# Designed miniproteins, single chains, continued (3), part 60

Each design is a single chain, and the fold is of that chain. pLDDT is the mean over its residues in the fold that is shown.

## One batch from the design tools (miniprotein)

Design m10059
Fold by ESMFold2-Fast:
Structure m10059 (fold): chain A 57 residues (1-57)
Amino acid sequence: SKLEQVRDLAAQLTLEVGEDAAVREAVRYGVDVLGLPRHQAATAAGRGVQEARDLKA
């Protein structure tokens, strides 16, 4: 789904560029490319960051 794409992108980018940059880029992608409402894109990006945190722990 589109939400899964945003979540997965945020998780991948968190491991590469850190959480703040990952959220900004994943939300931008979800809104500008996938046409998601900002709130849904932000929620999915936050879940991706959490998944990346769990992988590091």
Scores: mean pLDDT 83

Design m10060
Fold by ESMFold2-Fast:
Structure m10060 (fold): chain A 57 residues (1-57)
Amino acid sequence: MKFKLGPGSKEEIDFDKEKEFTVTAPGSGLEGKTFKSYKELIDAMGEETERFLKELE
């Protein structure tokens, strides 16, 4: 899966390849964690979202 880095950007990121992704969002449960693939990052984000929604009730 490929994404452009922003509107009008000519650079693309290929998330289908194994790469390290580090979360740098302060206040998230994933801050400072590094993932070896895009799939692991998406799965972790999904778990964080489910946890957040559970704590809202």
Scores: mean pLDDT 60

Design m10061
Fold by ESMFold2-Fast:
Structure m10061 (fold): chain A 67 residues (1-67)
Amino acid sequence: SAEEHRRRGAELAGQGLTAYENGKYDEAAKLFEESAEHFERAAQLGDPSAGPAAVGLRKFAEGAKKL
């Protein structure tokens, strides 16, 4: 469901933030990308707020890849 994808996305985003704070930028980028994929799926399943969340997470992933 959209709710399941949103919950998994939020969990992965939290893991990505922890990795980023610990200087694990490659790991953070992968986790933010996985999180974004779950939010994109939630948006497709009818959660309109998940789309903007996915866009933000992809930007964080791109930033982490440059470090």
Scores: mean pLDDT 86

Design m10062
Fold by ESMFold2-Fast:
Structure m10062 (fold): chain A 71 residues (1-71)
Amino acid sequence: AKKAVEEARKRGYLTVDEAAKLISEETGVSYDIAKLAAHAAALRFGDRTRLTPEQVELAAEIAKQIEKVKK
């Protein structure tokens, strides 16, 4: 998710909805799965509403893993 990570770097963070939309668009994962992954990444580090560039990368990886299991 290079574009989502770059956008987070430019702004310092992305919101959960912004991260989910960009991850979905870049990876082909559904928006609902990308949003779930973004929430999971945000919750792990205590700020529910914002993802740093590293958290956006983690959210993209979680979304891809969910998509593989769902199949």
Scores: mean pLDDT 75

Design m10063
Fold by ESMFold2-Fast:
Structure m10063 (fold): chain A 91 residues (1-91)
Amino acid sequence: MEEEARELLERFVESTIKQLEKNKDNPEKVAKLARLALNALKYWHDRGFPKEAVREAARRLAEHVEKIAKETNSPEGLKIAEEIRKLAESL
């Protein structure tokens, strides 16, 4: 379970980063993808996924969302990146 959860989170992070990069020209889609990622991380944490794995996934996603939101000029995306970072810090 623990190792399977970690692999799932790693794939989720990789997939989300690719989707964010693909949508760099659309600030609304960047914000939407970031919000979906935050909600997924919270859901998995609440369901008992390994705290350290969720923390690392959140840290990586916050970093990439922030970078892409800045490039895309997505104020909403930047706000969500901050929320994801706070989630990582709380774990």
Scores: mean pLDDT 85

Design m10064
Fold by ESMFold2-Fast:
Structure m10064 (fold): chain A 100 residues (1-100)
Amino acid sequence: EAIEHVRRAIEDLKKAIEAVKQGNKEEALSYAREALYHLRQAYDLAKDNPEAKKHLERAMEHAQRAIEAIENGDYDTALKHLQEALEHAERALKILEEER
């Protein structure tokens, strides 16, 4: 179900944010990659909801940029992108819940 994958992605993004704040690169990468996986699953499952898909696509783009920033040790950039990914994921969740 698309909603379940979005909820999991939101939790993983929150955990990635906390890991970055703690300077824990391995945990941050693990959670950010897990979030991206769940966002991709949600995107595929939400194929008949174009508004939710737009937000999921933006969340995936920001999650990918966050992963790249974490890999490069740029935690300030990583936090900005993780927060943007979280905002878009939460918006997608609201849309999917309202259409359910």
Scores: mean pLDDT 89

Design m10065
Fold by ESMFold2-Fast:
Structure m10065 (fold): chain A 110 residues (1-110)
Amino acid sequence: AKKKAEEAIKAALEGRDEEAMELIEELIKNGELEEAAEAVVEAVLEYLKNNVEELGENAPEYAKYIQKAALSKDEKEAEEYKKKALELAIEAFKRLQEEMKKMEEEKRKE
């Protein structure tokens, strides 16, 4: 589990976005939602620390909190934003896992 999360972070940071997404989807499908959320939060946080870009209005709420953490000059405030981002990412991935299971069941009915 941890190894797949680390591989996803590395793939994302190296610009292998499709491979990173596939690894994250595998973690979500397997119910490893905390590992998936941690990998996404860490990869996006490292990206935003090195690339000061404003996220679009359509960005997920967890991504907005990752940006707040990356831009914060106060370590305590940054950690609070990171914790909120992780919580929201876990909730988002839980919903995605439920939707993925529903889609698989619907495919079996033709």
Scores: mean pLDDT 74

Design m10066
Fold by ESMFold2-Fast:
Structure m10066 (fold): chain A 98 residues (1-98)
Amino acid sequence: MEHLEHLKEQGAPEEALERVREIEREKERLLELLEKEIPAAEAKVKEILAKEPDPEKREMLEKIFKEQLESMRLMIEAIARIELRHVYEKLGLEPPAP
């Protein structure tokens, strides 16, 4: 949202504004898809944990699962950030401050 307003104020062409909308829409779609898949993934992990008698292995598996979910979210956000930076670089503009 902030990127579109910043680019509009800087007089960016409509093609650049459409590209930013596409990037933001794709990011939101992937994050929503991830959120929809989490319950099924959690159910599968719980099934695996129920069959694992070693408490140390269960703790390790839970930690790895949580780290993998966070990594997937960060990857989606990082890809969108890189694509947005390419739009700014092509226009010779700086992105808004975080």
Scores: mean pLDDT 82

Design m10067
Fold by ESMFold2-Fast:
Structure m10067 (fold): chain A 55 residues (1-55)
Amino acid sequence: SRDDRAQRVRQSLQGTPWTDDQQQAAVDAARGNMSQQQLADILGVDVTTVSYLLS
């Protein structure tokens, strides 16, 4: 489910150098509330990295 994916993504982001706001954006994208391109722009990474993160 989207919530299961969001929980997995949130756990994977613990200890990363990303800010709390950037981590929340990744969780929102995992729930389908944000496009992968929008998240890539927020995190300063390419869309391939975002696709891997949200897998």
Scores: mean pLDDT 80

Design m10068
Fold by ESMFold2-Fast:
Structure m10068 (fold): chain A 55 residues (1-55)
Amino acid sequence: GAADDLKKEIEEKIKEKGYLTKDEIKDLLKKFGISVTDNDTIDELIDKLMDFLSK
């Protein structure tokens, strides 16, 4: 499902770069239909990501 696709994209980016930037997390969340704002902190973006992956 969408959560599995998101996990694969995260794993691919980490394998290539070793980390995810704030902008990459925002782009992934937006791609999977999760609302993000320019005011979201890295911690808030990670919380949104983890919530999506836990569903």
Scores: mean pLDDT 76

Design m10069
Fold by ESMFold2-Fast:
Structure m10069 (fold): chain A 61 residues (1-61)
Amino acid sequence: SMKETSIRNAVMRAAEEAGGLENLTDEQLEELAKRLGVPKSTVSKTAKELKAILAEQRAAA
């Protein structure tokens, strides 16, 4: 969906500012969800998916 790209971009931007996806706190994800007008579960799921992708890429490198 159109909103999915915006959510993914917002999570990645927050991760960059935090020094990595692993440094994103549950509270930061909740604040992102409030700003984007989506459920916290949506943002949390997106962050978990991105962490899984990065973990696979790190294992290959």
Scores: mean pLDDT 77

Design m10070
Fold by ESMFold2-Fast:
Structure m10070 (fold): chain A 57 residues (1-57)
Amino acid sequence: MTPEELKREAVEALRRYKETGSEEDLQRAENLGILAATEGHWDVVRLIQEGLRELGL
């Protein structure tokens, strides 16, 4: 995945989790964070960490 694709998918997963509280959406966001870290896309990792922090996680 490109960094742009990872960022878009992560934002959507976090948004869905905020609206639904679905564990699947949370797991999606976490898995995208792991993938971003593995690929060295630290900007995406920070975005996901900030999003989770805003949700109280």
Scores: mean pLDDT 81

Design m10071
Fold by ESMFold2-Fast:
Structure m10071 (fold): chain A 96 residues (1-96)
Amino acid sequence: SLEEEVEKAKEELGLSDEEAEKLLELNKRMENATEEEALELWVEAADLQVELISKDPRAALSRADIAAAARRALARAREIGAPEEVIAHLERLAAA
């Protein structure tokens, strides 16, 4: 279940209760999101992942993966006419 996956991530990544709750809420919202809403939620999730990666220098490779995913999401966001705030966020993540 989603709750079990988040609990496992909490144990493996040393997440706080607040960080784990935020991750769970983001994933739940994505299940019922429109394509535009899903992009905004993806950006929120990616920002959280960047924060978690910054706590462990060994996760530098995951930062490159996030940047690659952001570049793909940016192309799609522009295609569907996503909000400028979402596009600006994805441009920042893609540049990292």
Scores: mean pLDDT 68

Design m10072
Fold by ESMFold2-Fast:
Structure m10072 (fold): chain A 69 residues (1-69)
Amino acid sequence: SAEEQVAIIEAVNQEGLAAGETDRAALLRRLYEALFPEEASSFPEDPEELERLISEYLYEVALQEAAAL
């Protein structure tokens, strides 16, 4: 659900910051691995592509939640 995805994002960001990771690309990689664990071994190196894929996925989750109502 959208709430679950937001919770994952928040948890992953908190874990990254707690580990001292302030690099945006590294934080985006952590988010991608959390949201797409099956694809983690082949994640895109481009942080813009990572952010785009994450945003598109979250948008689709929000649309599915709305459709399920």
Scores: mean pLDDT 66

Design m10073
Fold by ESMFold2-Fast:
Structure m10073 (fold): chain A 91 residues (1-91)
Amino acid sequence: LREEAERHFRLGEELYARGDYEGALRHYEKSARLYQKLGDEGDAEAQRNLARVLAKRARVYRLLGDEERAREYMRRSQEALDKAEKLEASK
């Protein structure tokens, strides 16, 4: 799961670099789902990686002019970081 999530994140970054924003969003979405599963199981590193992926999704939505969706993904990114800190504090 973790290796698959990282591969999807890298594919999203490659597509973003080529200007394929729709392709980037699809791979970021797959990466986010996998990191969320790991994070929900108590993996603090997965929550930090989820935050990173959600921030990248927010950037794509901002470039596409969807400011509302960009703000929502940045909010979720911060929530994932907060969850990572709580998981680390609990161990």
Scores: mean pLDDT 84

Design m10074
Fold by ESMFold2-Fast:
Structure m10074 (fold): chain A 68 residues (1-68)
Amino acid sequence: MSELEKLRKEFEELLEKLKEKMKEDGVPQAVIDRRIASATAEAERLVEEGDLEGLRLLVDLAKHELES
């Protein structure tokens, strides 16, 4: 598995955890769906462009949000 594919998979796992956290925090489902869809679309674009640095930044941001 490439480094880019590993980061994309890690980001996908982090998004699932963020989705659960947002549900627990009482965020409306429509807002959760929009945020997850936007984040997923951004990650897919970065993967297609081979932007390893951009994808790493998304992963780091998601990790910080989960730790908050």
Scores: mean pLDDT 82

Design m10075
Fold by ESMFold2-Fast:
Structure m10075 (fold): chain A 87 residues (1-87)
Amino acid sequence: SAEKERLLAEIEAVLEVARRLAARNPDDADLQAILGLLEQLAAKARTASLEEVREIHALMVSAVLDAQLGSDLAAVRARLEALAKEL
């Protein structure tokens, strides 16, 4: 569907923001782990239903915004690890 294609493109755009953040902070272990989890979520989205893609998109956007705003990255990592385990 056109909506699914748009959301997958937005997921890739969000992932590129996360890659740039991780590249600028190579010594931040939580941020490197967050990038790995976001890459796993993006990969799952490619074969997921539209409903699952909407969920993945919202969670990835939230995680990247939290990371950009200087939130507790260990808490962001723990939240993403819990989600990845359920998928």
Scores: mean pLDDT 86

Design m10076
Fold by ESMFold2-Fast:
Structure m10076 (fold): chain A 94 residues (1-94)
Amino acid sequence: SEEELINEILEEFHRIFGELLGGRLSPEEAVARMEELRRRAEEQGASEKVLEIIETLVETMREVARLLEAGASGDELVDVLVRGLQKVAEIRKK
């Protein structure tokens, strides 16, 4: 189902984010993993809603990566994550 696919995408995003914070992925690698997820979803004919959710998560990961490279605080990283997830929640209501 679309809801199951969205949940799988969110679980993968959280996994990638956790690996980034744990130092198992570089910021560049985390962004690349999210862009690959978007590419595969597009190739598999995912709906516009699913693609909009993935794009929002890709942009969130890019901003997190930028902030990590700039030496930003954990509070700034959490703020970006919360805003990204709020945007995803709004898209899910459509």
Scores: mean pLDDT 86

Design m10077
Fold by ESMFold2-Fast:
Structure m10077 (fold): chain A 55 residues (1-55)
Amino acid sequence: KTYDAGDIITVNADEATLTFSNGTSFTFKKGDKVLCSDLTDATLTTSTEDYTCKG
């Protein structure tokens, strides 16, 4: 699913991994919120779907 830079993504899976283009990663839990503007150089991956942000 694709979101705009001003959107807030709420993790709906038990675990989500945020991976940056440089290979750095962070893990989020269900109910955690991620600003779409923080994802311009990263992908948020869950067991059910991937989240993509437009700059």
Scores: mean pLDDT 69

Design m10078
Fold by ESMFold2-Fast:
Structure m10078 (fold): chain A 95 residues (1-95)
Amino acid sequence: SIDDYISQVDRQFSVQRDRIIRQVRQYVSQGQSFDDVIARTIGMVDSSYNQIRTWVTRNVPDEYRSTIFDYIDQQYQIMRRDMIQETRRIYQQSQ
């Protein structure tokens, strides 16, 4: 069902959020500048989005694709905002 594909997309975004947070913590621990860490965070979010779009193209039936693409576009915007806010939080806490 479409709900099964939404659940699989949500799981993929969740996995990517965890990976990005771990990587951000590593960059901060290495003493990278805030601007560099933010730029890298955005790059990782964009890469995650492209990976999930590719997965949808390969795995989601044509009849659901437009709905799922709209959903991942919305989730991308949310994730980008959330990851920037979380990166700021991690940076402040790790100084």
Scores: mean pLDDT 91

Design m10079
Fold by ESMFold2-Fast:
Parts: C-alpha cells; sequence; structure tokens
Structure m10079 (fold): chain A 74 residues (1-74)
C-alpha cells in the first residue's frame, strides 16, 4: 500500500481521502517488523494507535477527512 512507502520516505503520510474499507493490517505488520508503531491523527485533533485489523471505518476515518499517519519507536 502507498501509505507505508510514504511513511518510509517522508516519516509521515498525509492523505486527503481514504476509502472507508481501507485495511491497515499490512502497514501495521511492516511497522512492527521494523520495531515501530503506527499512529494516525485526523484534522479534528483525534488520533490513536493503528493496530492489526483496524480499517479506516473502525478508526472513524471517512473519505472526507484529512488524515496523517506516522511511525514512532516503541
Amino acid sequence: MEIYEKLLEEGVAVLPSVDENTDFTEEVKKAEEEGKRLWYLNGKGEGGRVEEGDTAKSLGITKDDVVAFFLTEP
């Protein structure tokens, strides 16, 4: 998925539109393989950790939201 490529390249992936059925399992898995944790923050100041099995819908992200994803150390 494009999100993880941006995270590796820029440290942050800012997406102006995310499909509600977007699954982040692969991004979480790749982050954990590198000893990192995946987080999100939307334009409303709401955010949290992205975990295996989370989708845009489960995180409350809609296609009308601007969302930033970023990686942190454990």
Scores: mean pLDDT 74

Design m10080
Fold by ESMFold2-Fast:
Structure m10080 (fold): chain A 93 residues (1-93)
Amino acid sequence: EAAHRAAVLSTAALMQLNAAVVYAEMGKIDEAKEALRGAADTLERASDLYPPEVGEKLRKLAEEVRKRAEQITSPEDVRELAEWAAKKVSEID
């Protein structure tokens, strides 16, 4: 079912956001940025499995995560973006 696939993708996105935080704690900023971009791609895929109103929110979240990931210069930036994005994903449930 679409709902089951959406839940799997949302969980995958949250795992990618957590991976970004772990990479940032290790000082691996490039890997953290790649994990953030991966989360954005996963959220964009999930957006097609939701009703249009919810899907647009997820698509806009993915666009914002991708845009902000390009501006990251510190581990703190990674943690703030990942935590913010995870909170937004949880609000969509």
Scores: mean pLDDT 84

Design m10081
Fold by ESMFold2-Fast:
Structure m10081 (fold): chain A 65 residues (1-65)
Amino acid sequence: MKITVSGFGPVAYGLADQLRKEGYDVEVKPSRGPLKVEVDGKTIVVKPGETFDQVIERVKELIKT
């Protein structure tokens, strides 16, 4: 399963690195918009103050469905 992380610079790359450490194949698309994770056609928009651990758990729940 291919995951795409899009967003501003080092934050997008930081989240992608954490997802890759979990064993996922991750593509990064630098953008000027909010931090987003796309999994199997579904999109998660990262909320202000949300931790990378919280985002990773949301990604895992999407993969289970």
Scores: mean pLDDT 78

Design m10082
Fold by ESMFold2-Fast:
Structure m10082 (fold): chain A 86 residues (1-86)
Amino acid sequence: SIVRPLTEEEAKKLKEELKKTLEEALKELEKNKLPEYYKKLVKESAEILLEGIEAALNKDKKAYEEALKKAKELAEEAEKRLKELE
């Protein structure tokens, strides 16, 4: 395996993937009209996005991958809550 600093292109991909994951999660929660959880999700998603950006700028591949994993887990939690409300 090759370990190298994150490039500007890789940082851009991180932002795009996090944004996409967050947008999907937010849309699903909005359908269920859960304002309190929706607000919490927005705050947590912003925090994860900032962590990802900071990791990319610091060229910390491990932190970058952890931020991406957190974003996916946040989306999965949102989907799970939607299923519990159906």
Scores: mean pLDDT 71

Design m10083
Fold by ESMFold2-Fast:
Structure m10083 (fold): chain A 77 residues (1-77)
Amino acid sequence: KEEKLKELVEAHKNGKLTEIFKRLQEALENKDEKTVREIIAEILKLLGMSEEEIKKLLENKSLSELIAIVNKKINEY
């Protein structure tokens, strides 16, 4: 958890998190659900979620639910 928090802080400092959010916003504007889901998976992986858990969420949750999960996870940090 602490190592993942440092990774997230470094990503924010280097603008990586900002670039990810820009890509997410563009995909949402284009209504490209596939790209939005891929970006959400990338964010969740940075926050320390396993690939298996991410895959289950992507298969079982709507786009709106996935966005809510990401917002909740980011607010935990």
Scores: mean pLDDT 72

Design m10084
Fold by ESMFold2-Fast:
Structure m10084 (fold): chain A 107 residues (1-107)
Amino acid sequence: MIDEEELKEILRELFEEAVKEKNKKSLAAIEAILENPELSLELKLRVLRAIAEELERPDLVKKIDELLKGKKFNEEEVEKFQLKFIEIASKEIDIEELEKKLKEWLK
């Protein structure tokens, strides 16, 4: 079973980096995770891995790869996420609202 606390720490670090770099694609992906809490821990980690690669954080990519060892891939869940991500990415991202959502999710 994947550790929820490790997932929260990784998402927090990637959010801070995405805000610092003003990376709209990464911020949209984080918002998609926060708005869809029903997503599997595996899919959330796979999305965070893609964000870590985008933000050039090889330390977090390695950490996520360790957490993903032996996990089953679900292509249908990935397709649903991609549709949500595209919808969110087509809109202006409210960083202040997203930060508020993240703080609530980290409780």
Scores: mean pLDDT 76

Design m10085
Fold by ESMFold2-Fast:
Structure m10085 (fold): chain A 85 residues (1-85)
Amino acid sequence: KEEAEKVIKEAEETISRAQKVLDQARAQGKLRASLIAEFGIREAQELVDKAKKLLDEGKYDEAISYAEQAVNVAKRAIELAEKEL
């Protein structure tokens, strides 16, 4: 349980970092960077929501898997969006 909660928290923190990149892209008028960040944040958020639901259902291994996917999606969105800044 604690491990799943830790990975979900990491995913939420990574999404917050992606949101800061999105804010920067919007401030600079960088359309491509903004779109990359927006799509990545949306996908990562959906994965976090699924992980939280699985955690509530006691499916800890599945919750960890979805949360790890959310971290990876958000990190990739940050990397790709920053490349377009």
Scores: mean pLDDT 86

Design m10086
Fold by ESMFold2-Fast:
Structure m10086 (fold): chain A 90 residues (1-90)
Amino acid sequence: SDERIKNYSEAVKILAETRKKYPEHGEAVRQAALESIEADAEFGPEVGRDTAEVAAKVIEEGAEAGLSTEELIQLVREAGRKVKEEAEKK
């Protein structure tokens, strides 16, 4: 539907902008994309988009704090897990 396309497009846009700003953390952005895709498949496009937004924020804040790509990947996985757990309660 139109809403699915809009949420998917927004998730892709968010992650593309994050990758552009933090090219050194490409593997963390890749993990964020995988978490977003998994959340969309299980809970729908809004949860996928929310996952992308939360993961992008984690990457931005962690990169500014000087965290490594490996640390950001772990934080992104944890953020994705929490978003999915919250979605399952609804």
Scores: mean pLDDT 87

Design m10087
Fold by ESMFold2-Fast:
Structure m10087 (fold): chain A 62 residues (1-62)
Amino acid sequence: MTPDQEKAIKEILEELKKLSEEKAEILEKYLDAMYNHSLSKKEMQEIRKKVTEIMEELEKLK
């Protein structure tokens, strides 16, 4: 990730932690896995789906 992308992700995670610490923690773990590039293309796509689902659930909490 670029430094700008890392900063944006951290800001989003801080906001999400205020809504749900548990969901934000799970999201952070998925993003860390994606960042490490240790995953297959299929695994990356599955994590992206889970990230989207968590983001949608957090948006509903607003």
Scores: mean pLDDT 71

Design m10088
Fold by ESMFold2-Fast:
Structure m10088 (fold): chain A 100 residues (1-100)
Amino acid sequence: GPILKAAEDAVKAAEEALEKGKKGDILGTIGHTLRTIGSGLDAERLARESGDEKILEAVEKITRYSIEAGLYALKGDFKKAEEYIEKAKKYLEELKKLLK
């Protein structure tokens, strides 16, 4: 559904920001970090419209950790960026269970 797609897009953009960051592509890292923010905000808006507090809590955690991953990739802290991507993925799996 739309919530899951937006949340998955946010995590994917954070992973792409990390890959661009590791290659020294600063403009690519910025672009994908902005895409992470946009997709995360879309996911949160859709989650709020759903009225389900547990879905919203999972989406807020996915969004927060995905944005942190992009920001750490921009700072060149790739180890922390990877850690935050893994945290975002754990909450993405929880979101998938809530949407069944």
Scores: mean pLDDT 90

Design m10089
Fold by ESMFold2-Fast:
Structure m10089 (fold): chain A 86 residues (1-86)
Amino acid sequence: PLPKSEIAPLSDAQWKEQFYTLLLYAIQQGLSREEIRENAERFLELLRSHGVPEEVIEELRRDAEELLKLPREEAIARAQARLQAL
């Protein structure tokens, strides 16, 4: 038996929203830079498995590394700005 509703794959914009939401949450929870990086990489592997282009994955990885260099308050503001821009 097949499910009655087929879940369509998320758009690149929706995957970006999920990624920045994850980063925002991890930063707000006070996770270490290493823990945030590990969680981000696991999520990027998930994005790759769903067919998100490597260009988008590399963009998100670079933005995450830049966020990790910022003070917590600035990292939160930047992640929120990224979500608002989507």
Scores: mean pLDDT 77

Design m10090
Fold by ESMFold2-Fast:
Structure m10090 (fold): chain A 90 residues (1-90)
Amino acid sequence: ALSPREQAIYDEELAEGLAQGLSEDVARLGARVSAAVTPLAEEAGIPAESVASPRGVEVLVAVLTELEERGSPLVPAIREAFRRVLAEAA
């Protein structure tokens, strides 16, 4: 189950994705990636507003770029979270 913070991010990003005209499956996948990645970005000191997106690939690229520039050890954890979400969606 998602944490309360992950659930809040999921619900917001799913609603936004659907409002932008994304299909339900694409919107759900993007929301799941955002929910998994945004808390890890927040833990690394990156504001959620800078990386949260209904498009999970954009969230991943933005977070990894910022964390790599900061020398964050959380990069492997974020990659694993993304891999897990994609594997569960397949």
Scores: mean pLDDT 72

Design m10091
Fold by ESMFold2-Fast:
Parts: sequence; structure tokens; C-alpha cells
Structure m10091 (fold): chain A 62 residues (1-62)
Amino acid sequence: AIPGIENIYLPAEEKAKAAGYEVEFLDKEIQVKKDGKVVKSESFPDSVSAKNAFQGIINELL
């Protein structure tokens, strides 16, 4: 497990929410929604890999 990783990604989540995005973690998947539509969906080998990809996904959207 990676302790404290949630705190690292909190600013990115706030930035995404301000831009109208909602990010949902589905165990090993990340879904990004905008205006109720899924705009990105990616599967990862584990939830840690998904969290590590989170910043990249947000940066790609912005």
C-alpha cells in the first residue's frame, strides 16, 4: 500500500471539479465524467496503478 497518496491527488480532484469533471474510481478502473457523460474510461492492473495515472488523465483533459 502507498500511504498518503490520496493527499497528493486532492488538488487535482478539486481542479477537475472546478472544471465540471467528476472522477470515479471503480476498483481497477477510472471513469471521468463531464456533464453526466463518460469522457474517459481506462482499466488498470490494480488500484495503485489507477491512482498513479490519475494526474495524467486530469492533465490530458485540461
Scores: mean pLDDT 66

Design m10092
Fold by ESMFold2-Fast:
Structure m10092 (fold): chain A 65 residues (1-65)
Amino acid sequence: SESDKLGELLAKNLDLDEIEELLAEIFSELQEEYEKKGLTATDENREKFKKELLEKLKEKLKEIE
């Protein structure tokens, strides 16, 4: 699964503290993007936000690998 791939990348490249910082950075960037687009915290937008957050995290981890 995609979560299994993320776990593998985490084990190879970064410790949990580094991942936490990276996740916080991506979260802030994505939150700013959503605010600029006028998207509110609806259930649908929250699920989309979570999905995009995870995909951006995977992308950053793959760049390191």
Scores: mean pLDDT 71

Design m10093
Fold by ESMFold2-Fast:
Structure m10093 (fold): chain A 97 residues (1-97)
Amino acid sequence: MKARDKAELQAKAAELAPAVEEAQATGDPALLLRVGLRQALALLGLSDEEIEAFLAQPLEEQLARFRELAEEAGVEEDAIEAALADLRELHARAAAA
């Protein structure tokens, strides 16, 4: 992995770490899924603006785009399927709220 990409990912992970720890401490599955998803998208190389644009898309477009990004990053199929299930759950919870 290139040093520049690693430094950017490390900085983003550090920025999100307090939110992840707080979500884990609350035990709220919806909050944990939301924070985890944002962290996963950031680690896949999306900017904050791109993450907001991604989350504003219809569920079908989110699923297709996440699969594309994860496959490009070399993520295992089982992990992709798990993340897509989390995306569906997060979207369902947001729609129900």
Scores: mean pLDDT 67

